# Designed miniproteins, single chains, continued (2): the designs that were tried, part 34

Each design is a single chain, and the fold is of that chain. pLDDT is the mean over its residues in the fold that is shown.

## One batch from the design tools (miniprotein)

Design m5156
Fold by ESMFold2-Fast:
Structure m5156 (fold): chain A 100 residues (1-100)
Amino acid sequence: SAVEEAKKIADETIEKVKEAIENKASKDEIFEILREFGDKIQELAEKNNLSSEARKKIAEVFHKGLEKIEEALENKDYEKVLEIVKEMAEEIIKIIEEAV
C-alpha cells in the first residue's frame, strides 16, 4: 500500500540521516538524503494518483521542514535536525493515510 511504502521510505530516510550525523557528514550530504526522500515521496504520490491538494500539503511539509533543518544545521543542533526529519515523516505519512 502507499502508506506502507511511505513508512518504509521514512524509516530508511531517518536511518540515513542518523548515520550521516554519526559520521559527521556535511550539510550538503544531509540535504542530498532529504532530496532523495522528497523524490521518493513524489514518485509514490504520482504512482498512487494522490490528489493535487495532498501533493501540495506534502510539498508544504518539505518546504517548512527544510527551512527548519537549515537553521538547525547552521546552529550545529544535530539532535534537532533528527527531530525535524521525524516530524516531517509523521506529517507526510498522515497526509498519505488521509489521501488514500
Scores: mean pLDDT 88

Design m5157
Fold by ESMFold2-Fast:
Structure m5157 (fold): chain A 66 residues (1-66)
Amino acid sequence: ATPEIDALVARYSETMTPEAAAAYAMHLSAGGSEEDARIVGEATEQHPDDPLARMKAAAERRAALA
C-alpha cells in the first residue's frame, strides 16, 4: 500500500478488529475514500460471514451520511 494508506490503516487499527482494518485497507487501495473505507470496515466487522448484509449495512450508512 502507499505510505498514506499504511498510516490510515495503523491509525484505525487502534479501534478496529484486524478483519475490519484489512477491509478498510483494501477499499482505500481500490481508490475508495477514507470515509467510505471506514463504512466498509464497520460493515465487515458487523457482518463478517454475510456479504449481502454487509453491502446493505454499508449502503444504509452511506445514505444516512448523505
Scores: mean pLDDT 72

Design m5158
Fold by ESMFold2-Fast:
Structure m5158 (fold): chain A 77 residues (1-77)
Amino acid sequence: MFVKLPEEVEKRVKELEEKALEAARAGDLEAMKEQIKKIGELLEEAKEEIGERDAAVLYTAIALRVIGEEIDARLAR
């Protein structure tokens, strides 16, 4: 169920996800969208290595986590 990425790609995705989550918590929607966009671009490049389905599943899971964090933070504001 979990996607195994090349180590370099996994590190970059994790760094971008952390930045996206921090932006989401801070209510910085522009920074949040920029990090999500970068994750999408990185996974699109990686799809030849991990497969299109696994890339899409991973992207969706990350996007839902970040959006959920933004919604939670916004409702607490």
Scores: mean pLDDT 79

Design m5159
Fold by ESMFold2-Fast:
Structure m5159 (fold): chain A 84 residues (1-84)
Amino acid sequence: MTGRAVITATAAGRVTMRGEGSDGTRVEAEGSAGEPIRLRVRDNGALGGETTVEHDRPASLDDLVATLERLARALGAEVEVRYE
């Protein structure tokens, strides 16, 4: 089954993601423009993993959103993007 993820981007240049993959794996991410994205993955009954995602160049807000969309889709999640 398809999962769902919500990405929220703020005018201050912060981005967050909260969602669930197609297998029920939960994902959370936080980032700011110009900084690495911090990604946490939790599955049922195991210790969660934490991973940092880096960009090859200074990340704009749009670059952060695009990176999180790709990560969510790779986990089998449908993506909703909100700008606040």
Scores: mean pLDDT 68

Design m5160
Fold by ESMFold2-Fast:
Structure m5160 (fold): chain A 99 residues (1-99)
Amino acid sequence: VPSPAQLAEAMIAAAEQGIRQVEARLDTLSPEQQERARKLIEEARSYIEGARELLAQGQPASAATLAKDALDYATRALSLTGSPDDVLAAGQAGGDALD
């Protein structure tokens, strides 16, 4: 069973992977979808940074909450690129870890 800190780190890693997948596929999107994806990536990165700061402060439960928000933004951005299986896999892994 992962600790709250391990859950936060796993969700941060999943969000970062999602961001990388979106960036790799940005050129396949319309200009309007690219702008939306970039804004979602910026939000995800902001939440990743906040989650890392909370982990450094010894607040793993709060870090997990921000990491989940980061993963949600990354997942929304990834959905614009047409990779629903990758999106579902990332979301399911985070959800199962919280059970």
Scores: mean pLDDT 78

Design m5161
Fold by ESMFold2-Fast:
Structure m5161 (fold): chain A 72 residues (1-72)
Amino acid sequence: SAAAEEKRIREWREKTREFAEEEAKRLGAGEEYKELLLEAAEVALAAERGEISEEEAEERARRLEKEIEELL
């Protein structure tokens, strides 16, 4: 059901946020790095759900990768 899917997505987002926080702390990176990781995860989710095209997801991922490289 849609309700079950939304619950699964909420739980995934919570775990993803926790992972991003721990990863940022591990690398000594700040909030900007964490937010970029979260944005990359949302792009992947949108592509998996068919909300954006694979091409659009790849383009957004490339931009985020560059921003992460420039930040670190």
Scores: mean pLDDT 83

Design m5162
Fold by ESMFold2-Fast:
Structure m5162 (fold): chain A 95 residues (1-95)
Amino acid sequence: ALSPEQQLRRRIALLEAEITLLALNAVLSQVLGDEEAKEKAIKRLDEVIEEIRRLYEEWGGDPEAAALLEEAERIKEEVESGRLAERFKKLREEL
């Protein structure tokens, strides 16, 4: 069985993977002009950020959870501002 610390590290890794997939989905939705899909991705990203915040608080300020929280909030800002989608678009135009 996994120790409590191993369960925490696994939970953090899964949340990080979900953030990455949500960011990619938001970028693709924006590039394709699918505003509904983009809004759904942003809403789910908010939910994941709150899950990370709870995890951080429950584990007494775990530094890995704190780092993921800061990263997730940064990714959300870049998605909402369109900066992440613009970077993806530029990379795709070079291919």
Scores: mean pLDDT 82

Design m5163
Fold by ESMFold2-Fast:
Structure m5163 (fold): chain A 55 residues (1-55)
Amino acid sequence: SIDDMARRQIKRRGMPMSYLPQVIDTTRSMSRGFGMPMSQGLVDMGIDMVQLSLL
């Protein structure tokens, strides 16, 4: 599931798991906005966007 994919990538990137809802929301927003299916690559992009927003 997208939740499991996001959890694994957050752990891999060393982010606090408290960011999970933000990552999921960002990934869904990107899926809708770009017309792209939900995928691990899109989750990785969502995490990158969240990390940039925390800078």
Scores: mean pLDDT 78

Design m5164
Fold by ESMFold2-Fast:
Structure m5164 (fold): chain A 94 residues (1-94)
Amino acid sequence: SYLDEAIEALEEAIEALKNGDVEKARMYLSSALFYLERALKEAEANGADPETIELLRKAIDYVEKAMEAVTKGDLEKAIKYVEEALQLVREAKA
């Protein structure tokens, strides 16, 4: 469920960024980060495959880069980072 909630938050973040709604984008990115951190903690506790753990860590890094891009006003770069995070989360769930 944490991965599904992260996917939903990332998709909503992309929509907010495309609409120039920086406040809403920040809220959704924070939610995505929260769910991904919990998913990573559960994956590590349950002995998930190293590949899955690496995908989740990389997705978290991209969300953090997206948040930094939003802070710098680079919404196009933020969207690309969120799209990369979304792809990695979907792969981790597969």
Scores: mean pLDDT 91

Design m5165
Fold by ESMFold2-Fast:
Structure m5165 (fold): chain A 87 residues (1-87)
Amino acid sequence: SEEQLKTIQDSILLIAKRLEEEARREGEEEAVELFRKAKEAAKQGNIDEAEKYIREAAEKASERLRELAQNALRAIDTTREFSESKL
């Protein structure tokens, strides 16, 4: 539903924003740019593209930031599954 899609979009947007802030604090400029792109994709409702940018940023990030991004992606996947299951 449109409401479920909005919930997923808001979750990804919040995650991307927090990961961008963390990357900025650690000085990981390449990861910052990718998380920023994820944030913009999420704002446009392009959920798959936002997730792609988060995964790409995780690959270029330090181990700690990569772990945070991977945990966030797992949370998004769980939210999407609940939305599809009408839970």
Scores: mean pLDDT 79

Design m5166
Fold by ESMFold2-Fast:
Structure m5166 (fold): chain A 66 residues (1-66)
Amino acid sequence: SEEEKRLALVTAEHAIGLAKLGYSPERVRRLLRQAGLSDETIDEVIRLIEEGKYDEALELARKAIS
């Protein structure tokens, strides 16, 4: 549903925001899984975060949810 997609998007945005604030990769991964991302997509999002590419990480997460 659109409500489920919206919740997933908010959760993914929150996860990436926590990563930017220095929260553990484990916590970030858990939230991205709650948002419905596959482990493969989560690994790519985390890679972008590790490279400091937060906007690209967010865009990838949004595309995976849509």
Scores: mean pLDDT 87

Design m5167
Fold by ESMFold2-Fast:
Structure m5167 (fold): chain A 76 residues (1-76)
Amino acid sequence: SAAERRQQRLERAREAVRRAAARLGLPDSTAERIAEGYAQWIADHPDSLASLAEQLAPLVPAELARRLAREIATMP
């Protein structure tokens, strides 16, 4: 169903954020907080990673937001 596909996208988005945060050396607690807050947006906008840095910037430092967006974009 559409709800099941959305849930799977959310889970993949959370995993992508956690992996990106880990590659950037962030603590697990920080990675989980970011994943929880932004996975919804990532899952709903898979074709627009360019705006992810802007979505993250108000809540995390702009440099970190850009690094996270870039890291997620390069993951399989």
Scores: mean pLDDT 70

Design m5168
Fold by ESMFold2-Fast:
Structure m5168 (fold): chain A 68 residues (1-68)
Amino acid sequence: APAAGGAALVVAGGRAVEAGDELARETVQKHKSLGAAASGAAAGAEGLRAGNPIAVEAYRQATDAGSP
């Protein structure tokens, strides 16, 4: 898979955590052993899967900005 998708998921997870999203925080904690980037990507992916508007908008912004 292209690196752009992974980077966008990390951004989505990070934005959700910054906004105080409880699900994103819990997802990061559950996957903390995978490292910061992997746990952030997991939080972003879970948010998108659940239809979390914070994660969806953050992912959209990251991909729209032309993430490499």
Scores: mean pLDDT 67

Design m5169
Fold by ESMFold2-Fast:
Structure m5169 (fold): chain A 56 residues (1-56)
Amino acid sequence: SSNAGTPVAPEGVDEAAHRARVHASLHRQLGLDPSTPLEEALRRLSEQNQAQIAAA
């Protein structure tokens, strides 16, 4: 272990758990298979959001 840098990320322990929750929620919300890559799921969410903004 080393204290080379103070402002360092927590190694992603919290981020991993949060990412898993978001991933599961996103798949459920979009009705996608768990096998769908995160990038693809995010892309579809972005397109959905853009369509909503355009329609509003």
Scores: mean pLDDT 66

Design m5170
Fold by ESMFold2-Fast:
Structure m5170 (fold): chain A 100 residues (1-100)
Amino acid sequence: SPAERAYERLLAELKDKPKEEQVRSLGAAAFTFALKGDLEAAERFVEEIQKIVGNKELADELLSILREIYENRNDIEKVKELQSRFVKLMNKLVEIVKKE
């Protein structure tokens, strides 16, 4: 599937990148696939973020927002609000990784 190919390609491309870049790229992919209606792909990208960051509470919160984006993907106003929350959580995850 396009999602499986994107997943494999992204993981290969990120192998030697700084952890903050890995988290940003995986987060962008998770958001994109949730919005496209592929929640399973979005969840797989969040699992990779969790392996990098080691903060399960923030990863679970991120997954919750992505699930809401998936469920409300035809509601432009709701998606805009959820995207704002998603970006704020992604920034927290990136800051945690930078301080490692």
Scores: mean pLDDT 86

Design m5171
Fold by ESMFold2-Fast:
Structure m5171 (fold): chain A 110 residues (1-110)
Amino acid sequence: SDIAHKEAAIKAAKNKDYETAAKELNKISRKDLKIVALAEIAHVLAKEDSNYLSAASVFALNGQLDLAERALIEGLKKLKSKIKDPLQTIKDFLDESNVYLKNLIDRGLS
């Protein structure tokens, strides 16, 4: 299930297994759960709380995808110095067809 793949991706990121994190992210079909997974991974990588990333998860689960994407991008930008290298590694392992997550990561790291 998408929920199981989200949880597996977050767990892999906690273990610094970025290849497995990317493989599990590729298996998520729902955009809301892709946003939640990426926000939680960023929290794990930064080892700090972000109001923007927490807001992204809330907006995503409420079906407010445009607000969720904006909050996610702003949260990633604020944490960039702490997360850039591991998040770029996750991005590099994502499938080329995973344009949605690659775009969100690129906008967050720009």
Scores: mean pLDDT 92

Design m5172
Fold by ESMFold2-Fast:
Structure m5172 (fold): chain A 79 residues (1-79)
Amino acid sequence: SEAEALLAEGKRLFAQGRYEEALAKFEEALRIYEAEGNRLGMAEALSGIAAALRQLGRDEEAERYAARSKEIYDELGIK
């Protein structure tokens, strides 16, 4: 899907140290997953956003996104 492709591109950009570009791709993936009601996809995208924000020094925002991701994983029974 388009969201899966955006999530994969975000992960690729993150691995290359292109954190602002990775963030943009993860945010695009999140919007699509939210529209689709895909909770697992939302949790993965939120985790990517949190990781990118930490690398950019935006730690308080990163913590909020990480908490949202963890809440969804916990609801799904994923540890």
Scores: mean pLDDT 90

Design m5173
Fold by ESMFold2-Fast:
Structure m5173 (fold): chain A 74 residues (1-74)
Amino acid sequence: KEMSVEEYEKAVREALDTLVAGLRAAGRSTEQIIAVVRAFTDWIIRELEAEGRLEEAEAARRLQAEVIAEIRAS
């Protein structure tokens, strides 16, 4: 249960890190990168909640906040 959420969290984190790196390499602004990350993660959270995957949805909410904070700190 906790391990499956951790595996999901790690996979989503790696995908988000790759997305952020790609957007930075493409010359996107910090504001644009945050907007894309937020839109993508909001969509994932809603999908997970609709499927009853509440633990993964909570993990995705935490990842969204962490990644956005890191982007702003950069």
Scores: mean pLDDT 80

Design m5174
Fold by ESMFold2-Fast:
Structure m5174 (fold): chain A 73 residues (1-73)
Amino acid sequence: SSLRDKAVEHLAKALDLGEQGKLSKEVEDLVRSALAKVFQEDYEGAARHLQRALSLQPNPHIQEALKHVQEVL
């Protein structure tokens, strides 16, 4: 599995938590933007959005997604 695939898996898990009401809307919007950036291969943009999301609400899946995005850079 690629580092991109691992990042996408963790972002999907974070978005599932958002759908369950376990993330703030601002954090969910940042995670959705980060996922779009990963598909665009804009890993620097994805990392910025995930760092901002973590500053607002710590979350293990967002943290793991950021780690894998940074390993692609």
Scores: mean pLDDT 87

Design m5175
Fold by ESMFold2-Fast:
Structure m5175 (fold): chain A 112 residues (1-112)
Amino acid sequence: SVAEVRALQRQLESPDRQVRIEALRRLGELVRRDPSIAAEAVEALQTAAETGDDEVIEEALRVLDEIINLTDDPEVLRKVMEVLKTILKNAEKKSVILRAIGLLLRVIGKLL
């Protein structure tokens, strides 16, 4: 539900990394059960991308990958692109950067 996504978004503001990672895992579960919440989920993922924490960003990339597979909605896909751009500005770990580039190319391919 949208209410559950909003509650998880608040948990992504936690100073505790493990709370943030668990919130992202739960967000992935919700998106898999109800793809109609994808837009709200992407909004929550923007919060995770803004932290600059590579371990949290790695988990956010897993959820973004699932959303890309579940939707062809160009509005949602454009929001995913904005989150991926934020990740590319903040990420320092090479594997995280390469994963984000790969997902960005897949989103661009879906929008063409």
Scores: mean pLDDT 87

Design m5176
Fold by ESMFold2-Fast:
Structure m5176 (fold): chain A 75 residues (1-75)
Amino acid sequence: SLEEIKALLRSLLPEGALSDEQITALAEALIEAGLTEKGTIERIAQEIREALANGRFPSAEAYVATLIAFLRSLR
């Protein structure tokens, strides 16, 4: 469910790394793309953590927007 995916994302990311709106949008995009397996979500969360730690994007918002756009391109 949406709430289960949101809860899993919150548990895998640092507190405050993404807003509730960003977590909701990401969870919805994952569901639309059919990427609801726990292992897949864990891998995506790890990639988000690494991208945020490396500072390659100007903000967490910009990074998540890019990721959501990519996921939406799959479906």
Scores: mean pLDDT 75

Design m5177
Fold by ESMFold2-Fast:
Formats: C-alpha cells, sequence, structure tokens
Structure m5177 (fold): chain A 90 residues (1-90)
C-alpha cells in the first residue's frame, strides 16, 4: 500500500471508530434512562469502535496498540456476559 493511501485508510478507520464510539455513548445514555433494550446495541457499537481503532494501529505498525484494542473489545464482551449472568441470579 502506498504511504499516502495508508495514511488515508488510517484516517478513515479512526473516523469510523469515533463515529461508533459516539453512537455507543448515545445508546448508553438511553440505557441509563431506562431503555435496557439499547444495551446490546451500545455494546456492539463500542466493540466496533475498538476494532476500527485496532485496525488503524496495525496499519501504523503499532502491533501492541492493535492487540490492546482487540483485547479491550473481548473484555467488554466478557464483562457484559458476566453482568447479565449475575442479574439472572438476582
Amino acid sequence: MEAEEREKKIKELLEKAEKKAKEAEELLEKVLAGDEEKLKEAIEKAKEALLYAAEAAELRGDEESAALGREAAERIEEAVKKALEAKKKE
């Protein structure tokens, strides 16, 4: 990939990550207001944001940041599974 194309792709991925993060925040505000049906969608948007950021890091050659972003997405998924499982037993 040419350097200029790589930089453009990185910028595009970061813009997508920011958009998904904003969508996740808006959905989480609705969840906190009592619309629990939005929780699953908010989590998926947050995961997408982390994955786009990880792809941008990988294109920069920052494998450590890319790995951390992917791990963060996995941890969010596991944390939510644990929270939902705990609530089932309450």
Scores: mean pLDDT 79

Design m5178
Fold by ESMFold2-Fast:
Structure m5178 (fold): chain A 92 residues (1-92)
Amino acid sequence: DRAALEERVYQRVRGSLRLLEKAGVPVEAVVEILLRALRGEEPPEELLEALPEELREGTLTLAEDVRALARDDPALAAAVRRALEEVRAELA
């Protein structure tokens, strides 16, 4: 069931961001990079510089993956976007 997969992806994205926040990672920068990637945008250098150096390459790879997801599977991309937008609202 596609709806069950979309809900699982939504929950996993939310859980992963919560773990990063608890680890002291600037989750606001990660969320903004991924939301921009979902819109087909490249990550701004300023947002990448806000991340620990060891996380920058992984975040770039993830941004490329979500950009591809937005092109190839819009429904699953919408579940990811919903999770990111809700986390962004909770951080504001």
Scores: mean pLDDT 84

Design m5179
Fold by ESMFold2-Fast:
Structure m5179 (fold): chain A 81 residues (1-81)
Amino acid sequence: MVEVVERLMEVKVTLHTATPSTQEIAVRAFEDMGLKATVESDGTVHVEQVVPEQKAREIVDMVRAFSRYATRAEVEIRPAP
């Protein structure tokens, strides 16, 4: 049987939300997806993790949803080495 090997993706997210409440919601949403979210002293939320390609797609959709409520939203996805 040909096993479809899902590609692992390196995901980097930088999200600065307009309000503290939106920041809290974003952190919780990332954690609910099994991601480790870290918050910097300026309130910027970072996620840096290797995930399957399907999960990377879900992360992009989540960041896109939050970009409406963010002053800065960046997502970088590349194949893991």
Scores: mean pLDDT 77

Design m5180
Fold by ESMFold2-Fast:
Structure m5180 (fold): chain A 96 residues (1-96)
Amino acid sequence: MKERETRLAKALDEVTRLLLPKLINNQELSDEDMERVKEALLEIAEILGYSDEFIERVKEAKTNEELVKLYSEILSTELKRAMDRAFERVEEERKR
């Protein structure tokens, strides 16, 4: 894997690990965890080429709910990309 892809995987894992308990247990993130999530989201945004507007939204986020919303946007985008790639592989198998 390329270094950027490794960093992306680490950042995605970090955000999931910190936000998932919040979603399941309605727990509030500590200030330390909130900063870690913001750092990870900024890393993801830089690697994936998200807009300056998105980066600004991450920096301005003050609540766990805002961070969850931003992460959901990233997950939806990446899931769609992964599904499109998987579907293209199935199409290739079908043609054979």
Scores: mean pLDDT 75

Design m5181
Fold by ESMFold2-Fast:
Structure m5181 (fold): chain A 115 residues (1-115)
Amino acid sequence: NEKIKAFVLSLFDFDKDGKVTEEEIKEFIKRLEGLLGSEEIDGKMDEKVEEFLTNVFKAMLGEKIDDPLVQGFVDLAKSLGLTKEDIEELFKLFDKDGDGKITEEELFEAVLSFN
């Protein structure tokens, strides 16, 4: 799905080479942790980042979440023309075990799959 790929590259492809590396995913997580006032614990993504990413998907699927940072991600998805069906596909790619949470392992596996 080219729209989903464009959305992922817009978030993670910091050097604009058309590929996402593990280091770019780490940079994305670090930037979110700074914005959320959280920090990495024992080399693992803070649960606040997992909750934030889950809330982004809920908002993109139509839930009312009053958070300007969450709304920024929703607006990006809309600007790229992602439909509700595209967002549901994207969420399933990130939430592989269906628990409604996006873990660090799932984030890396899903994002790197677009290469």
Scores: mean pLDDT 75

Design m5182
Fold by ESMFold2-Fast:
Structure m5182 (fold): chain A 85 residues (1-85)
Amino acid sequence: SLAEEALNLLDTEVGKALEEEGHKLTEEQAQEIRDNLLKARDALTAGKYEEAIEALKKALEIAKKYGLDKTAAALEKVIALIESI
């Protein structure tokens, strides 16, 4: 399903990109992204797609603000998949 693909991308592509680019963030900024990713993951698992998109968009705003280009691209891909459900 698209929800399963979105969950897989959060755990793989988004996780890898954030690991690579995390050095650009303070601990507080990295934690804010991680909290929003966890919220999105929980929402997806519960079938709450609107809540998942909201959390991912918050993570995306932070990624764009601090120049995490790979993380931003991965997040946009996940958002597009969920919006297709």
Scores: mean pLDDT 88

Design m5183
Fold by ESMFold2-Fast:
Structure m5183 (fold): chain A 87 residues (1-87)
Amino acid sequence: SRQLELARALLERMMDIGADVLGLPEADKARLRAALAAGRLTPEDQRLLVELLRAAGVSEDTIRVLEEALKDGDVDAVLQALIEASK
């Protein structure tokens, strides 16, 4: 899906911005990127992702929608939630 590809690119860009704002180590950025590529996020990855999005200036309304999708650790569910939050 083109929309899922765009949502993934957006999510990765927001993560990079948040990581730069927080000074996140390269090893932690690499680990989170690998988890996103694998399509599954641990609870620790979910918490880190939310912190990065908040640091990147993502609205609390959008973060709330993404947190519900994150409960299952399924990256595709998170990307779909991001698409819905963008409408």
Scores: mean pLDDT 82

Design m5184
Fold by ESMFold2-Fast:
Order: sequence, then C-alpha cells, then structure tokens
Structure m5184 (fold): chain A 68 residues (1-68)
Amino acid sequence: MDIEAALARAEERARERAAAGVVYDPATLRLAERLVLSKAPEELHERIRAGGPLFMVALGEVVEEESL
C-alpha cells in the first residue's frame, strides 16, 4: 500500500471512532506518534499531525497492518 492509501484508511477509521466518541490516553497517543513519524516521510509530518489524535492512532494501526 502507498502512503496516500494508508492516510485514506486512517481518516476513515478516525471518522468512525470520532462518531463513537472514542478518546485515547496520552501514552497511547505518544506511542502512535512515535511509530507513525518514524515511518512516514518528513514532508507529510505536518499533514499527519493536523489530522488529530484519533487520526494518529488509526494511522499507527494501518502502518502496523500494512508494513509501511
């Protein structure tokens, strides 16, 4: 999977979780951010951060599943 497809999957998961009222603790957010930013190109880091905490966790899961 390319990065744009991964971002799209993460956005969809984040949208579903936002509708369900999901909230993550700071430790979960820090782990997801470390994982995602270690694997994503630097030029995408600001776009990824702008997605918010639900998007960051969802993208971390997609990255683990898709071996980005």
Scores: mean pLDDT 78

Design m5185
Fold by ESMFold2-Fast:
Structure m5185 (fold): chain A 95 residues (1-95)
Amino acid sequence: ELEELRKLLEELVKRAKEAGIAAGVYDLSTPQSAIDESLAKAREAGFKRFVIVGVSDIEDPEVAERAREALIRGLERVLAGEAERVVETILPPPP
């Protein structure tokens, strides 16, 4: 599942790049400075539109699937011109 998610993310990032959109998934333990640096590098590469998904546990299959859905939804919104930046947080399901 992690490997499948990684491959799906690579494909989505490739398609987003062709559309001029930078997309990424980050673990919520990732410091904001690292996220900011990734965004700065994307801007330097000429990207002006972004889709960012934060996940609490990327190893949880349900969280991983929701992250994929959030990326697709974010890409659709940015491609439709409804947003220049989409940020979404995916938490595990309630106990």
Scores: mean pLDDT 72

Design m5186
Fold by ESMFold2-Fast:
Structure m5186 (fold): chain A 63 residues (1-63)
Amino acid sequence: SDKDEAESVVGIMLDMLDEYGKVYSEEEAEKYKEEVKKAYEEDPIKGRDLAEKIGKEIGEKLE
C-alpha cells in the first residue's frame, strides 16, 4: 500500500540521516529527523515526499 511504501522510504531516510550526522552534522541530522517524523505523523505521503527530497540532497553530499 502507499502507506507501507511511505514507511519504507522514511525508514531508509532515517538510516541515511544517521550516517549524515556522523559525517557532517549531528544537529542538522536530528533536525531533519524531527521534520520527517512530524510530516509522517501528519500524513505518511507528506513524510515520504519530504524524506525523498532530503535524501536526494544528503545523498549527493555523501558521495
Scores: mean pLDDT 80

Design m5187
Fold by ESMFold2-Fast:
Structure m5187 (fold): chain A 82 residues (1-82)
Amino acid sequence: NEQTFVKELEALKTELERNRSSLTDEDLVNAAEKVNTLVLAGAVFESTELIDAANDLEEFLKGVAEERRSELSSATIAFLSP
């Protein structure tokens, strides 16, 4: 159900937040790809909760990319902030 996807997004955000300062390019790209996968899988539900959870995580990833712009590759930054 949609709640499973929401919980997975929330759990991922919590895990990433714990490691915010040490996240690599690969960690950020993998997280963004996982968000896209969960959103696509959950799209049939047309859920506001799922959209909100995905947006929260995307905003978090963009924030990390901005804070760590000098440490991250241009490709990763472009992927997170198209």
Scores: mean pLDDT 76

Design m5188
Fold by ESMFold2-Fast:
Structure m5188 (fold): chain A 98 residues (1-98)
Amino acid sequence: SSLQEKVKELIEENLERLDELSERVTALENELLANKAPREERRRVVFLGSELGILEMELYELRKRYEKGEATEKDLERVQELSKRIDEIGAEVDALAA
């Protein structure tokens, strides 16, 4: 596979994961509010939602680069860093939902 294909595959995979995780964060925020959960937990979920939005925007910018055939090895490394942060947010959402 070309470098552009590798970057594309990782970006599309992570955008799908972000869509699923954003839906889970929204559902969790609504659940915690309905259940009158502690303010600290509710604020943390809102913060995680904001972080997901930033990660999505970064992935969209990287997406534009591979669509033009302009993605570099540095862009591949950046997608891997973003993927790791998505994993960390997912783990925290799982913990808050427990």
Scores: mean pLDDT 88

Design m5189
Fold by ESMFold2-Fast:
Structure m5189 (fold): chain A 64 residues (1-64)
Amino acid sequence: MSPEEAGLKVHEYSLELSKSVSKEVAQAIHRKAMATFEEKLKTESPEKALEIALKVAEEELAKL
């Protein structure tokens, strides 16, 4: 998986999330997930960075 493809999947997850939460909440979770994704891309594969970013998004959603 390319870094671009993995980043698009983080974005697609956040768009899907926006169907069930407010726009503001979806944007906050997206921002956190993308920041995590970009940080993890420095040391991890795109696949692993995506996995960690989606886990962070799920943990943020669980706090609501």
Scores: mean pLDDT 81

